# Designs tried in a protein design run: designed miniproteins, single chains, continued (5). Part 89

Each design is a single chain, and the fold is of that chain. pLDDT is the mean over its residues in the fold that is shown.

## One batch from the design tools (miniprotein)

Design m19268
Fold by ESMFold2-Fast:
Structure m19268 (fold): chain A 65 residues (1-65)
Amino acid sequence: TVKVEITNVPEEKKELAEEIKKKLEEAAKLPENRDYLLSPEAIERIKKYLEEVLKTKVTVKLTEV
């Protein structure tokens, strides 16, 4: 199972960040998506997307548990 953590999110954006987290964890249930999402390239793209949407710097961690 893949766990997604997004930290440094403003209080007013936490619900949006939680929805994105759930979407990423759902996508990672497919093996093909899991391998890609755990890649450095995908993690960097996700981080950039979140910084653009939330208008702040955030930390994104994806771990297999």
Scores: mean pLDDT 78

Design m19269
Fold by ESMFold2-Fast:
Structure m19269 (fold): chain A 59 residues (1-59)
Amino acid sequence: SEEEVVRLLGEAKRALDAGDREKARELAEKALELAEEVENPVVREELKRAAEYLLKLAE
């Protein structure tokens, strides 16, 4: 669901802010996978971009 994706993105961001890149990457990867299931294509693309951005920051 959209709510689950948003929650995972928030948790990934908190992990990044705490310096836990490994956890942030795991959470962002899961968020990206679940975002593919979002029915609204505009919301899906927005959530996918957010997850991809967090993945790049977790490098």
Scores: mean pLDDT 85

Design m19270
Fold by ESMFold2-Fast:
Structure m19270 (fold): chain A 80 residues (1-80)
Amino acid sequence: MKEEAARLLAELFGLSFEEAEELVERAIELLVASGASREEAERVLIELLELLAAGRVAEAEALEAAVLARLRPAAEARAA
């Protein structure tokens, strides 16, 4: 849920809940503009923030890389 992502972001960066909600909404909009569904964007953002909050930075980076790869399906063009 978007509120959970905002709460995690506020705790990680010392932001107010309102500021965190605005940033989460912007991040979701960017992911949706890149081809993700809103539900997928919200889930990915929550999972990334939970990994960062747990100090599992390498796993957060791996998840980000996997999501970015999925948002570029048109890059695969088999010509032969």
Scores: mean pLDDT 71

Design m19271
Fold by ESMFold2-Fast:
Structure m19271 (fold): chain A 83 residues (1-83)
Amino acid sequence: SKEEEEAKKLFEEGNYEEAADLYIELAKKSKDPKKRAEYYYNAGKAYLKLGLEAAAYIYYELSLKYDPENEEARKLLEELKKP
C-alpha cells in the first residue's frame, strides 16, 4: 500500500519516530495477523534506532503475539533481555 511505502521511506530517511507511529497505525488497521506482526516488528526496529529499548521490546512482543514463528523478532527480543 502507499502507507506501507511511506513508512518504509520514513525509516530509510532516518525519521524513525514518524516511521514507528505510521507502522503502529498500519498494524492496528490490519486484519492480516502476519502483516500486523510485520508492522509491529518494524515499529520495534524504529524505536531501537532511537535508543528506546523498552518501546522496541513491547513492539517485538506484539509482533510475536500475531506471528509466533517469526524467528527474527524472537532473536531480537531475546537480545534485549540480556544484561
Scores: mean pLDDT 86

Design m19272
Fold by ESMFold2-Fast:
Structure m19272 (fold): chain A 94 residues (1-94)
Amino acid sequence: SDQDIQKGKGLDTLITQFKDGSDQAKKVVPYDPDYAVSIVQKMKDNITSIVPDLKPLMDQMIQAVKDKDIDKFSKISDQVIKKMNDKKNQIKSS
């Protein structure tokens, strides 16, 4: 349906913004962890307004940045991307 097409496009935009923001946060964590936290908090606000089910994973990403745990941050980031792609694919296959 037209609604499903619009939802898919919205998710594509969110996934791109999330990938860019996550990559930026990873790069700045060693130099400016407070700025990295602000990047992830902004992503959380944008994502959870559209996909509220991702709130717990976004909270875990913020905590990983605060802990300076880049490996955990990357793992959670991959889970968020996978869940958004899975949702997008389910909408497109409907």
Scores: mean pLDDT 81

Design m19273
Fold by ESMFold2-Fast:
Structure m19273 (fold): chain A 85 residues (1-85)
Amino acid sequence: MEEGLEQTEESLEELEKKIEEAIKNNSPISVLQTYLDGVEHGLKVLDKVLAEVKDPELKERIKELKERLEELKKKIEKAIEEKKK
């Protein structure tokens, strides 16, 4: 689990960079919607994992990942709304 969590953290860092670049480059709403769907799926997966994890240290790391995904979700939603104006 710890090794898998570290790889998840690295994958999230790469996803954050891709999303920031997509927003900066004014990517189409369809592209932003695909990222939004992915982030929402990730949040559901982390909720299930968090319910099963008993280790307090792992719980805090998973909560941090959830907060980062929730921040990404808000950034994507704002970018989509801005493009709809």
Scores: mean pLDDT 81

Design m19274
Fold by ESMFold2-Fast:
Structure m19274 (fold): chain A 90 residues (1-90)
Amino acid sequence: MSKAEQLVIEAGEKVALARMYLWLGEHSEDKEEALEFYEKAIELAEEAIKLAKEALKVAKDPETKKKAENILKEAEEIKREAEAKKKEVE
């Protein structure tokens, strides 16, 4: 695989983990536990954003650029949602 393709896969894995932690936070009955899960979701989404941006920078083909753009958008949306949820429970 190209370097850009590997970065897209890594970003996708971080997005999947961020979604999992966002879900855990939403389904937690403990306020402190929910906050910890939302913080993890934000951290993972930020990592995914960095990886997706690097993928866009090094991608040479339109298909890989489109995949990186889609993952970047998803990561930014998850970060926004996790930040909003964290503020609601603080």
Scores: mean pLDDT 88

Design m19275
Fold by ESMFold2-Fast:
Structure m19275 (fold): chain A 70 residues (1-70)
Amino acid sequence: MDDEIVRKLFEIQKQADQLMKEAKEAGASEETLKKIKELFGEAGTAAAQGDFEKAKKLIEEAKELMKKAS
């Protein structure tokens, strides 16, 4: 069980790093970058609690912010 949560947290962190990199390269505002970080932080917390559905929704919201910033 814990291994699944740990794996999911690594996946979330990897996605966060990738999206932040892309957002910076796309010229996203500092405010948008901060929002993306907050959403991934909340997604990590949700995943740590075993709420993977909430984590997925928060990641989708972060991706939507990135797409809107482009």
Scores: mean pLDDT 79

Design m19276
Fold by ESMFold2-Fast:
Structure m19276 (fold): chain A 69 residues (1-69)
Amino acid sequence: MEEAIERALEFAQPLVDKLKAAKNDFERDVYEALLIIAVYTAAYGDASSPEEAREVARKALERIREILK
């Protein structure tokens, strides 16, 4: 699981960087939506079940939220 979370974080990193650099609410909302899509895409790509994919995505998004504080 940890390796899958790290891969999801690596895949989403360009969008995390864009979200940190966002200048207005439109950019923040768009990059946040794209980041969520990217995290779920990476999580489902490596997962053996939907339950595993959802857990990987949830934990990756929690780590991203802490980084963005």
Scores: mean pLDDT 83

Design m19277
Fold by ESMFold2-Fast:
Structure m19277 (fold): chain A 103 residues (1-103)
Amino acid sequence: SPLEAATVRLSILFTERVAEIAARAPDMSRAELIEELNRLLEEVLEEIRNDPVISEEVKRKIEEIIEETRRELNANPEASADELFDILLAGFDRIAAVLEAEV
């Protein structure tokens, strides 16, 4: 289905970008890592907003999840790289659950 195609595309984007950031994370400051993770969330939000197959209600729910994930990332400046990735991945799991419920 078009929605299944959209979820697969988002999953590939997440997987590739997370792997890229994780590989570079040892060379980043914590502030730089938080900035890169926020950038990835913005990229995902843009992909969701521009997808005509995803309903406006689902887009709104995902936007709320991204906003909450962003707040959690920025609220913990002392968090380890592993903890920051755990926050990001928890946000992605919530997005996937919303999309899966609409299939």
Scores: mean pLDDT 84

Design m19278
Fold by ESMFold2-Fast:
Structure m19278 (fold): chain A 62 residues (1-62)
Amino acid sequence: MSDEQVAERIVEGARKLLEAGVPKEAVRKLVEHELELARSDGVSEEMLERARREVEKVIEES
């Protein structure tokens, strides 16, 4: 899976959790954990930062 695909899946996962009614704080904790795992797997910091920004936008919009 490409770095972009990993980032997109993290963002989409966050969106689905918010749609399912999971609390925003729980979604943030899960996303932080997923980003740390992705970093350990060699995903670029640029893509991780982009995913983090997109997740925060999704959380603010929900």
Scores: mean pLDDT 81

Design m19279
Fold by ESMFold2-Fast:
Structure m19279 (fold): chain A 74 residues (1-74)
Amino acid sequence: SIILRAVGLAIRGIGHELDGDEEKAREDYREAGDLFASTGEAEDLEIAAFLYEKAGDEEKAKKYREEAERKRKE
């Protein structure tokens, strides 16, 4: 499952962040964000936006947040 893999990566990212490994945390958050974004569902796009923000990817965070809002209104 794409979602199960994405959740596992996000949890691993939290673990790296708690260990002080910011770079590995950001990599895991970015990869998890990519997987959530791949579903195209509004809720998953919102989660992807949050994960991209945690990864420091402000442009992707904004893009997928706006896409999620658009899908929720349609």
Scores: mean pLDDT 88

Design m19280
Fold by ESMFold2-Fast:
Structure m19280 (fold): chain A 68 residues (1-68)
Amino acid sequence: AKSLAEILGLEGEDAAEVDAAEAAALAAAREALENEEDAAKAVGKALDAIGDALDLALDILRKRKEKE
């Protein structure tokens, strides 16, 4: 599967930062899915973690736009 950084066409430090955020979000989502007994709550927590990674990726893209 393509990483979030790869989908967004990011390279170098920006790609590393997004990859780190994606890994952290996936770890948090996995913990929610493994430890939360309520399936709906587990999915909600997983989606929140993924949303945080996406927000960071959008922030990095905005900073790149400011350099144009």
Scores: mean pLDDT 73

Design m19282
Fold by ESMFold2-Fast:
Structure m19282 (fold): chain A 67 residues (1-67)
Amino acid sequence: MKKKEEYKKKAEELDAQADRVIAEHGETSPEAIELYGEAALYYLKAGDTEKANEWDKRYREAVEKRL
């Protein structure tokens, strides 16, 4: 499936970008939180539910720590 392969590539790019943003702006920065959500969504679209759940958990924890 062409779209699934594209979503997987996008998810991997977002994963790598999130690591960089965490290093530059911190784990609970708005930039990092946005990337966690996007990575979770694209992993879910790619069919990688394990990675999607992992990134969704990071998103929720980061949002909670910021409150």
Scores: mean pLDDT 81

Design m19283
Fold by ESMFold2-Fast:
Structure m19283 (fold): chain A 89 residues (1-89)
Amino acid sequence: MKIDELIEKVRELLAAIDAGATPEELIQRMEELINFAKELGLEDIEKMIRTVLDKVRELLAQGKEDEAIRVARGAAESLLRYLEHLKAE
């Protein structure tokens, strides 16, 4: 149940990126993932998402929007695979 809800939110982030989400929407969705992981007590996942969000914010501040989106996408895809693997095991 708890991991399923996190998987759903990660899929929603990926769908938003594919739909051309704005940098503001990306940041908002990543902050929602951090809060959700924290509520679930998934400290390692919370820390990982915080690290990725910090990198996304840094790239956006440098005007590297395409790189920021690519980093967010890659991290979301990796997190999704990790969570799906945990459920399959």
Scores: mean pLDDT 83

Design m19284
Fold by ESMFold2-Fast:
Structure m19284 (fold): chain A 90 residues (1-90)
Amino acid sequence: MRETALELARKTAELGISVEEAEKLTKEALEELKKWLEENKDLYSEEQKELMKRAVELVGEALIAASKGDLEKAAELLIEAQKLFQEANA
């Protein structure tokens, strides 16, 4: 898992996404998730919604960390995001 997350972080950094671009993409993803959750209120508990929002925030933080060259932090954040997504689907 960690090796795969590190490889994903490395490839993300190679895309040359700036910190500013990473932050904008993160905000856009969170806004889209919030709209989708609002439209589908009856399908998810408050706890599931919170887990999904936090997971997206962690993916965004990982993207920002990768853009800064902090591949270890990016990998750790991606692993945590995956755990939250799995928990939301349980």
Scores: mean pLDDT 78

Design m19285
Fold by ESMFold2-Fast:
Structure m19285 (fold): chain A 95 residues (1-95)
Amino acid sequence: KEFQEKAIKEVEKLMDEIEKLVSPAAQPLVRQAKEETINLLKEGKFDEAIKKLREGVERAVALSLATDPSRLEAVQKAVELGDKAVKILEEAKEK
């Protein structure tokens, strides 16, 4: 319980950081992915949450680069943060 609550808070922080790195046009996609992921985590649906997080970050990254190609470095960092969030959730699932 405590480990899962900590993982959820860490993922929320990572998603907030990803939102700051993507283009303004992509920010709503990150917010939607965050909401869907957190809701699934609260229901204990870790596999579905991981899938929604991955899909949301991938879509936000693609839209960000399409709307602002100068954000390549920031978008690469957003991908790294997304991968870190997935790893945190995979570890929390096994706990």
Scores: mean pLDDT 84

Design m19286
Fold by ESMFold2-Fast:
Structure m19286 (fold): chain A 62 residues (1-62)
Amino acid sequence: SELEELIDKLSELTGLTREQILNLAKLYIEDPELAEALLRREGLSDEVIELVKKLAELLKEK
């Protein structure tokens, strides 16, 4: 599953749990500007931010 692969990759890159990663993706869906600002403030890379954005898009697709 592309969703599972992306969550696992984000967990490996950030050290966050699957639940924390899903919560970040949900925040990105609700308020992308706030989510991106918070991720940048925590010092996460542009690569990680793009992966969170991609995860949010996959979660929106129902």
Scores: mean pLDDT 82

Design m19287
Fold by ESMFold2-Fast:
Structure m19287 (fold): chain A 63 residues (1-63)
Amino acid sequence: DELVEEGKRLLAEGRPEEALELFKKALEKDPNNREALGGAYQALLELGRTEEAREIGEKIGSL
C-alpha cells in the first residue's frame, strides 16, 4: 500500500503528524489494515496522543 509505505517513511523522518494523515487515508480504504493501524498507533505515540493510541491498540488487539 503506497499510503502505508509513505507514512512509514514520514515516521522515519520524524514527521509523525504527516505520517498519521497518510495512515488515516489508508484506514478510510480498509479499516482493518493492520499495517496502517500499527503506523497510526506509532504516530499517535510519537505525538503524545496516548488516549487515541490506546483506542487504535484495542482495535489491533480485536483483529
Scores: mean pLDDT 83

Design m19288
Fold by ESMFold2-Fast:
Structure m19288 (fold): chain A 96 residues (1-96)
Amino acid sequence: SAEARAAQIAAQVEAAKREIQTELLRYAKENGVDVEVETIARQEALKEFRRLVAELIAAGRTSPAEFQRAKDRAIKVGKEVMDSMTPEEARALLAG
């Protein structure tokens, strides 16, 4: 049914969000990333993931491969934030 299909897509999206967060947490621990920087990185990664998934769903492109590409892109965005952002910059963003 359409309801069952929508529920399946929603479940896959939620699973992907958990996988993104798990990977970024692992990367942060391995690289000694500040907690505030990790928080901003996770927010930016999930924002990018939501944007990509919304575009994919609108286009009817809900294959596992398309969702994997969206996850990979989101993870890359999060890692780029962790690699470039200072703890001071992250605290300023969280305070504003």
Scores: mean pLDDT 89

Design m19289
Fold by ESMFold2-Fast:
Structure m19289 (fold): chain A 87 residues (1-87)
Amino acid sequence: SMKEKVLELAEEAIERLREAAIEKYPEKAEQFEQTAETLKENARQLLETRSAEEAARILGAFLVHMAEELGLPELAREIRERFEELL
């Protein structure tokens, strides 16, 4: 389903954000691992209450913003493009 594709992309993006953030700031590894788990749970809950399109827009925008705040502009661009391809 489209919701399954949105969840798969969101979880993949969250894992890539976690890996990149830990590589850049290894002293915060435990914090980033906890944040990733929270984000995955939030993504699942969002997909239970919203349409796939609305969830994709919200998750895409949020994850792009997270990548930008972490100073990962190339990852932000990749996440944006992949979510846009789903819509």
Scores: mean pLDDT 87

Design m19290
Fold by ESMFold2-Fast:
Parts: sequence; structure tokens; C-alpha cells
Structure m19290 (fold): chain A 67 residues (1-67)
Amino acid sequence: SMEELERKLEELSRKSGLSPEEIRRALLNVAQAPESQHELLLRILAKELGVSVEEVREALELVKELL
């Protein structure tokens, strides 16, 4: 849901120092990329945010539900 996505983006924002909007945009960029690149892009984003790949993957799934 949008509400779950917003809450997750706020959590990732607190951990990374990036805005929820910046994180949402980065996740949309991953979702729009070829599937073969998703794993690499998620690893890069996780490092940039300072969080686990699992946390970023969960956020990506929420974004995909809204597409």
C-alpha cells in the first residue's frame, strides 16, 4: 500500500540522511531498469543508504505493487 511504502521510505530516510523522495526516485529507477540489472542496482543502493540489501528489496516490492 502507499501508506506502507511511505513508512518504509521514512525509515530508510532516517537511516541514510537522504529524503524519502530521493529514495523513492532511486527505487523507481531500479524498477524501470532491466530485471537482469536489479540485483546489482539493489546492492549499490543498499550501500549508498547504509542498509541491508533485504531492506531495499522490501521497499522495491512495495514500489512495484503501485506500478
Scores: mean pLDDT 84

Design m19291
Fold by ESMFold2-Fast:
Structure m19291 (fold): chain A 89 residues (1-89)
Amino acid sequence: MLSKEEALKRIEELAQKIKELDPRFADKVDEVYRLVKEAIENGDVEKFLEALRILSELQDEARAAGKEDVERLIGEMRDIVVQLLEQLQ
């Protein structure tokens, strides 16, 4: 189970890998990172839910584009956000 600090670092690393594989996703994965960081800092559950919404949309876009590697990395980010939401409530 990741600490919130380890989770943020992992999300940052995953965002970087996604941007390297497909720059089209850069703005949205950076938005997810920002939302998660703000959610942790402020205890804002709604920002975690917004991050999960964006990640779900990105998974669908990656799947439709045949970007299986990107879809997998987005799935890993989503799993981390779900764990944070469950533990920080």
Scores: mean pLDDT 84

Design m19292
Fold by ESMFold2-Fast:
Structure m19292 (fold): chain A 69 residues (1-69)
Amino acid sequence: MKEELEKRIQRLEEMAERLKAKGFTDVAEKVRELIEQARKALESGNYDEARKLIDEALKLISEAVNSQS
């Protein structure tokens, strides 16, 4: 529901801040753009779109971490 998606977005924001602190600035910026789009989707009631954007942000984070090994 909306509360669950809001919590997921909050966790993504924390992850983006940690990535930025570790020097993954480009990835952190892209994740933040997806977070903003996900928030807009939630405000519009487009929960499916919000979930897709959240999942895409998570994939970017996972790829960045795995690529550094």
Scores: mean pLDDT 81

Design m19293
Fold by ESMFold2-Fast:
Structure m19293 (fold): chain A 70 residues (1-70)
Amino acid sequence: SMEERLAELEKRVEELEKNPKLPKDTVQAIRDAVEHLRELLERGADPFDVNLALIVAEGGIFAAEKIIEK
């Protein structure tokens, strides 16, 4: 479900926020993307907008996780 996907992204961004190697601005931008997705889901936004926000949030998290790997 979308709620389960949002919960997974929330957990992942919390893990990123704990990592001192990541720039604070980068982590904040990722948090903002996840919050935007939550807001869209809460107001019953168009499925296209929800899917686009999901892609942005997941992509940001994935990119940050790759920075931590290096």
Scores: mean pLDDT 84

Design m19294
Fold by ESMFold2-Fast:
Structure m19294 (fold): chain A 76 residues (1-76)
Amino acid sequence: LERVRLTLTLPEARPAHLVAVDADGRTFGSARVDADAAGRAVLEFDAPAEAIPSLRGVAVVDGQVREVPLEVERLP
């Protein structure tokens, strides 16, 4: 397993439920977060190396579901 950090850009700087999923629909991490003033939120979890290239971020804000831009970092 690889330790992964996702930095997600939320549509609004508001509380959101974040989910990290792969191409097969497997969920690797989820959290309720408050975004910072720039609308960024961070989610860390363990994932198989083969899942990392296909990770997607989904945010639920006030009942609205959106796929959001993300940056993926592998941690040591």
Scores: mean pLDDT 75

Design m19295
Fold by ESMFold2-Fast:
Structure m19295 (fold): chain A 60 residues (1-60)
Amino acid sequence: MKEELLKEFEEAVKKGDFGRAVKIYNELVKNITDPAERRELRRRLMELLTPAIKEQIKKQ
């Protein structure tokens, strides 16, 4: 299951699906205690957050 969640998370990140990526990230964090893997997941989530934050500002 962990490998399937990782694959789905990567697909969500590539598609820019912020909501899906966050949900998958939360599931992965529950199963992953490896610091390197956790940092990689957070880094990818942050890449998704940047466009989402800019969308918020664009609303002005």
Scores: mean pLDDT 70

Design m19296
Fold by ESMFold2-Fast:
Structure m19296 (fold): chain A 110 residues (1-110)
Amino acid sequence: MEKLKKAEELIDKGSEYFNKGDYEKAIKYYEEAVKEAGKSLVGARALLNLGVVYYKMGDYEKAAEAFERAAELGNKYTQAEAYANLSKVYKKMGDYEKAKEYEEKAKKLQ
């Protein structure tokens, strides 16, 4: 209970730094949010945000890992967003077959 509230506050702080372009601090706050939230919907949201930061930095392998974990923990809406982002990540990595598979998975959830 207390850990989830702390995780939400950490997500808000991470998002503040992300909007300022401070990706290093955004990552630190989102990683701490994942640690505090554990296997929860709040944790899924923190992982989705972490994946977006890694994608912006060009770290596609870490972005994919974060989005895959977000899809496993999240609700239908978080899963759809995670799969859509995984499609973008795999396109950047040149894996067009996986990109298409994730695009189709995202569409089926909408």
Scores: mean pLDDT 88

Design m19297
Fold by ESMFold2-Fast:
Structure m19297 (fold): chain A 64 residues (1-64)
Amino acid sequence: MEEELAQRAIDLYERAIEYAREGNTDEAAKLLQEAYALIDTLSEESREEVLKKMKAMGEKARAA
């Protein structure tokens, strides 16, 4: 269950980046909120792993 929730949060974050790149900031913000809400239900270990992956993805998106 937690693995599925973690993967879903990552997927939502990926989609949020895509929408942000398209200029759909409202949709991106909504997806980010949903991703963080899912992360809030995870164990500390899973949260750290997901947040680390999301940070790396966000850095690449902002740098490029």
Scores: mean pLDDT 78

Design m19298
Fold by ESMFold2-Fast:
Structure m19298 (fold): chain A 71 residues (1-71)
Amino acid sequence: SKLEEVLEELKELLKEAGVPEEEINKLIEAIKNKKYDEAERLAVKISFKLDKESRERLGKLVREAVKLQDE
Protein backbone atom coordinates (compact mmCIF):
# COMPACT_ATOMS: atom_id res chain seq x y z
CA SER A 1 0.00 0.00 0.00
CA LYS A 2 1.04 3.66 -0.27
CA LEU A 3 1.24 3.86 3.52
CA GLU A 4 3.69 0.93 3.64
CA GLU A 5 5.82 2.57 0.91
CA VAL A 6 5.92 5.90 2.82
CA LEU A 7 6.80 4.15 6.10
CA GLU A 8 9.58 2.17 4.36
CA GLU A 9 10.97 5.41 2.84
CA LEU A 10 10.83 7.00 6.31
CA LYS A 11 12.69 4.02 7.81
CA GLU A 12 15.39 4.14 5.09
CA LEU A 13 15.85 7.92 5.51
CA LEU A 14 16.41 7.57 9.26
CA LYS A 15 18.68 4.50 8.93
CA GLU A 16 20.87 6.38 6.40
CA ALA A 17 21.07 9.30 8.87
CA GLY A 18 22.34 6.98 11.65
CA VAL A 19 19.22 7.08 13.84
CA PRO A 20 19.03 3.99 16.14
CA GLU A 21 16.61 1.28 14.95
CA GLU A 22 14.76 1.31 18.31
CA GLU A 23 13.98 5.03 17.88
CA ILE A 24 12.89 4.50 14.24
CA ASN A 25 10.62 1.63 15.31
CA LYS A 26 9.02 3.77 18.05
CA LEU A 27 8.18 6.48 15.50
CA ILE A 28 6.73 3.99 12.98
CA GLU A 29 4.64 2.24 15.67
CA ALA A 30 3.33 5.61 16.97
CA ILE A 31 2.22 6.48 13.41
CA LYS A 32 0.66 3.02 12.81
CA ASN A 33 -1.21 3.21 16.14
CA LYS A 34 -2.41 6.78 15.34
CA LYS A 35 -0.61 8.18 18.39
CA TYR A 36 0.13 11.36 16.47
CA ASP A 37 1.15 13.49 19.48
CA GLU A 38 3.77 10.86 20.36
CA ALA A 39 4.84 10.58 16.70
CA GLU A 40 5.31 14.38 16.52
CA ARG A 41 7.41 14.42 19.73
CA LEU A 42 9.57 11.55 18.42
CA ALA A 43 9.98 13.18 14.99
CA VAL A 44 11.06 16.50 16.59
CA LYS A 45 13.59 14.67 18.82
CA ILE A 46 14.98 12.77 15.80
CA SER A 47 15.07 15.95 13.67
CA PHE A 48 17.82 17.47 15.89
CA LYS A 49 20.17 14.71 14.63
CA LEU A 50 19.43 15.46 10.94
CA ASP A 51 20.65 18.01 8.40
CA LYS A 52 18.15 20.54 6.99
CA GLU A 53 17.25 18.50 3.87
CA SER A 54 16.67 15.25 5.82
CA ARG A 55 14.68 17.17 8.47
CA GLU A 56 12.35 18.63 5.82
CA ARG A 57 11.97 15.19 4.19
CA LEU A 58 11.19 13.61 7.59
CA GLY A 59 8.41 16.15 8.17
CA LYS A 60 6.97 15.53 4.68
CA LEU A 61 6.96 11.72 5.10
CA VAL A 62 5.34 11.87 8.57
CA ARG A 63 2.61 14.23 7.28
CA GLU A 64 1.99 11.97 4.24
CA ALA A 65 1.67 8.86 6.46
CA VAL A 66 -0.85 10.66 8.72
CA LYS A 67 -2.90 11.77 5.68
CA LEU A 68 -2.98 8.22 4.29
CA GLN A 69 -4.35 6.89 7.62
CA ASP A 70 -6.90 9.70 8.34
CA GLU A 71 -8.33 9.94 4.79
Scores: mean pLDDT 84

Design m19299
Fold by ESMFold2-Fast:
Structure m19299 (fold): chain A 55 residues (1-55)
Amino acid sequence: RSEVVKETEKELSSLSPEQQEQLLKGIEEALKKLGDKKKISSVEEYLEWMEEELK
């Protein structure tokens, strides 16, 4: 729905599986710094989280 989420999905699909896993690790570290305890283990979960936050 959000254009930001659609662009993020497109960018993530252009990354290798190894790069995607590295990115997800970075996102988990950033969320920990923000005090959020959300665990993101896949690209799909990240996109769903982003849609919920931007709603």
Scores: mean pLDDT 72

Design m19300
Fold by ESMFold2-Fast:
Structure m19300 (fold): chain A 71 residues (1-71)
Amino acid sequence: GSALIKKAEELALEAESALKKGDYEKAIALAQEAIKLAKEALKKGENPTKATGVALRAMGLQFEASLKLKG
């Protein structure tokens, strides 16, 4: 249900907060967990539009944090 997507959204918000603080490794870990939960929601057919949106946002956060960590 919506609980899986809600947890993914919460993790994505925590990843964004970590990224803003410069905690890039933490941001990557939180974003990866958000992607994992959003993908599980998609596999279960739970609100595909919202699950896809969360996955894309979390992927963007992971990518940005990874670039910052390497730079």
Scores: mean pLDDT 86

Design m19301
Fold by ESMFold2-Fast:
Structure m19301 (fold): chain A 98 residues (1-98)
Amino acid sequence: MSLAERIVELAEKAEKLRPTGSLEADIYEALFLIQAAVALLWLRRQGHQEVADAVDKAMAKLIAEGKYAEAGRTFAEVLRAVEAGNWDEALAIAQKAA
């Protein structure tokens, strides 16, 4: 399973379980946030600062709105564009969501 697929799965679980207020909900939220933070740190280390900043802004907005699944899908699309070498596409995806 790719990092992109893992981030989507964790984000969707976090959003679905959030209304339950359970320990399981908190675990999936924490796992999603940790994976997103690590992926953002990796993006910053690739030297594409504009992409990293746009992703950070988009993630902060979507997470604050409780839209975890949308945040996860957006990040996954950015990671897939980056894996394909399409940094301009990655920037466009992130800016549209920000």
Scores: mean pLDDT 85

Design m19302
Fold by ESMFold2-Fast:
Structure m19302 (fold): chain A 86 residues (1-86)
Amino acid sequence: MEELVERMVEKAREALAQRDAILAEAAREAPESVREEVLALVEGALAKLEEAVRAYEAGAPVEEVLKLLEEALRLLQEAGELIARA
């Protein structure tokens, strides 16, 4: 589990390094009718990934880091569902 969390945090760092590209892609792919809501969800997910990376670096419990990663994933799933329903 801990080794998996380490890999997930590495992926989170990669995503944060590509923040502007991710937001630009989300804006391009999101239908105009849901674009603002999709961007807000993606920004929220990126904020949770940043919190997860900071918690991990501060030596927080694995369960706390996993909770933040799960919250980020939930927000991304909501964004994808909005795009699919639009």
Scores: mean pLDDT 84

Design m19303
Fold by ESMFold2-Fast:
Structure m19303 (fold): chain A 80 residues (1-80)
Amino acid sequence: MDEEIREGLALIYVAIGNQAMEKGDYDGAIEAYEKAIELYPDNAYAWAHLGKAYRLKGDTEKAEEYFAKARAIDPDLPEA
């Protein structure tokens, strides 16, 4: 089903974003997490990691916005 395929692809993009984060490539991480959210917007983990990437770039306002989106989807998800 298209939904299952999109969810699976979103998980792959989350993994790509996580690798970019490990390398300090926050721009690459943001791009990958944005792709994950585009495919599966209910992925609270991708929203939280997008927030973390923006915080590490010094964009605190965007980080707080994305953490709020993650918590709205999954309140048990840690900020990072």
Scores: mean pLDDT 80

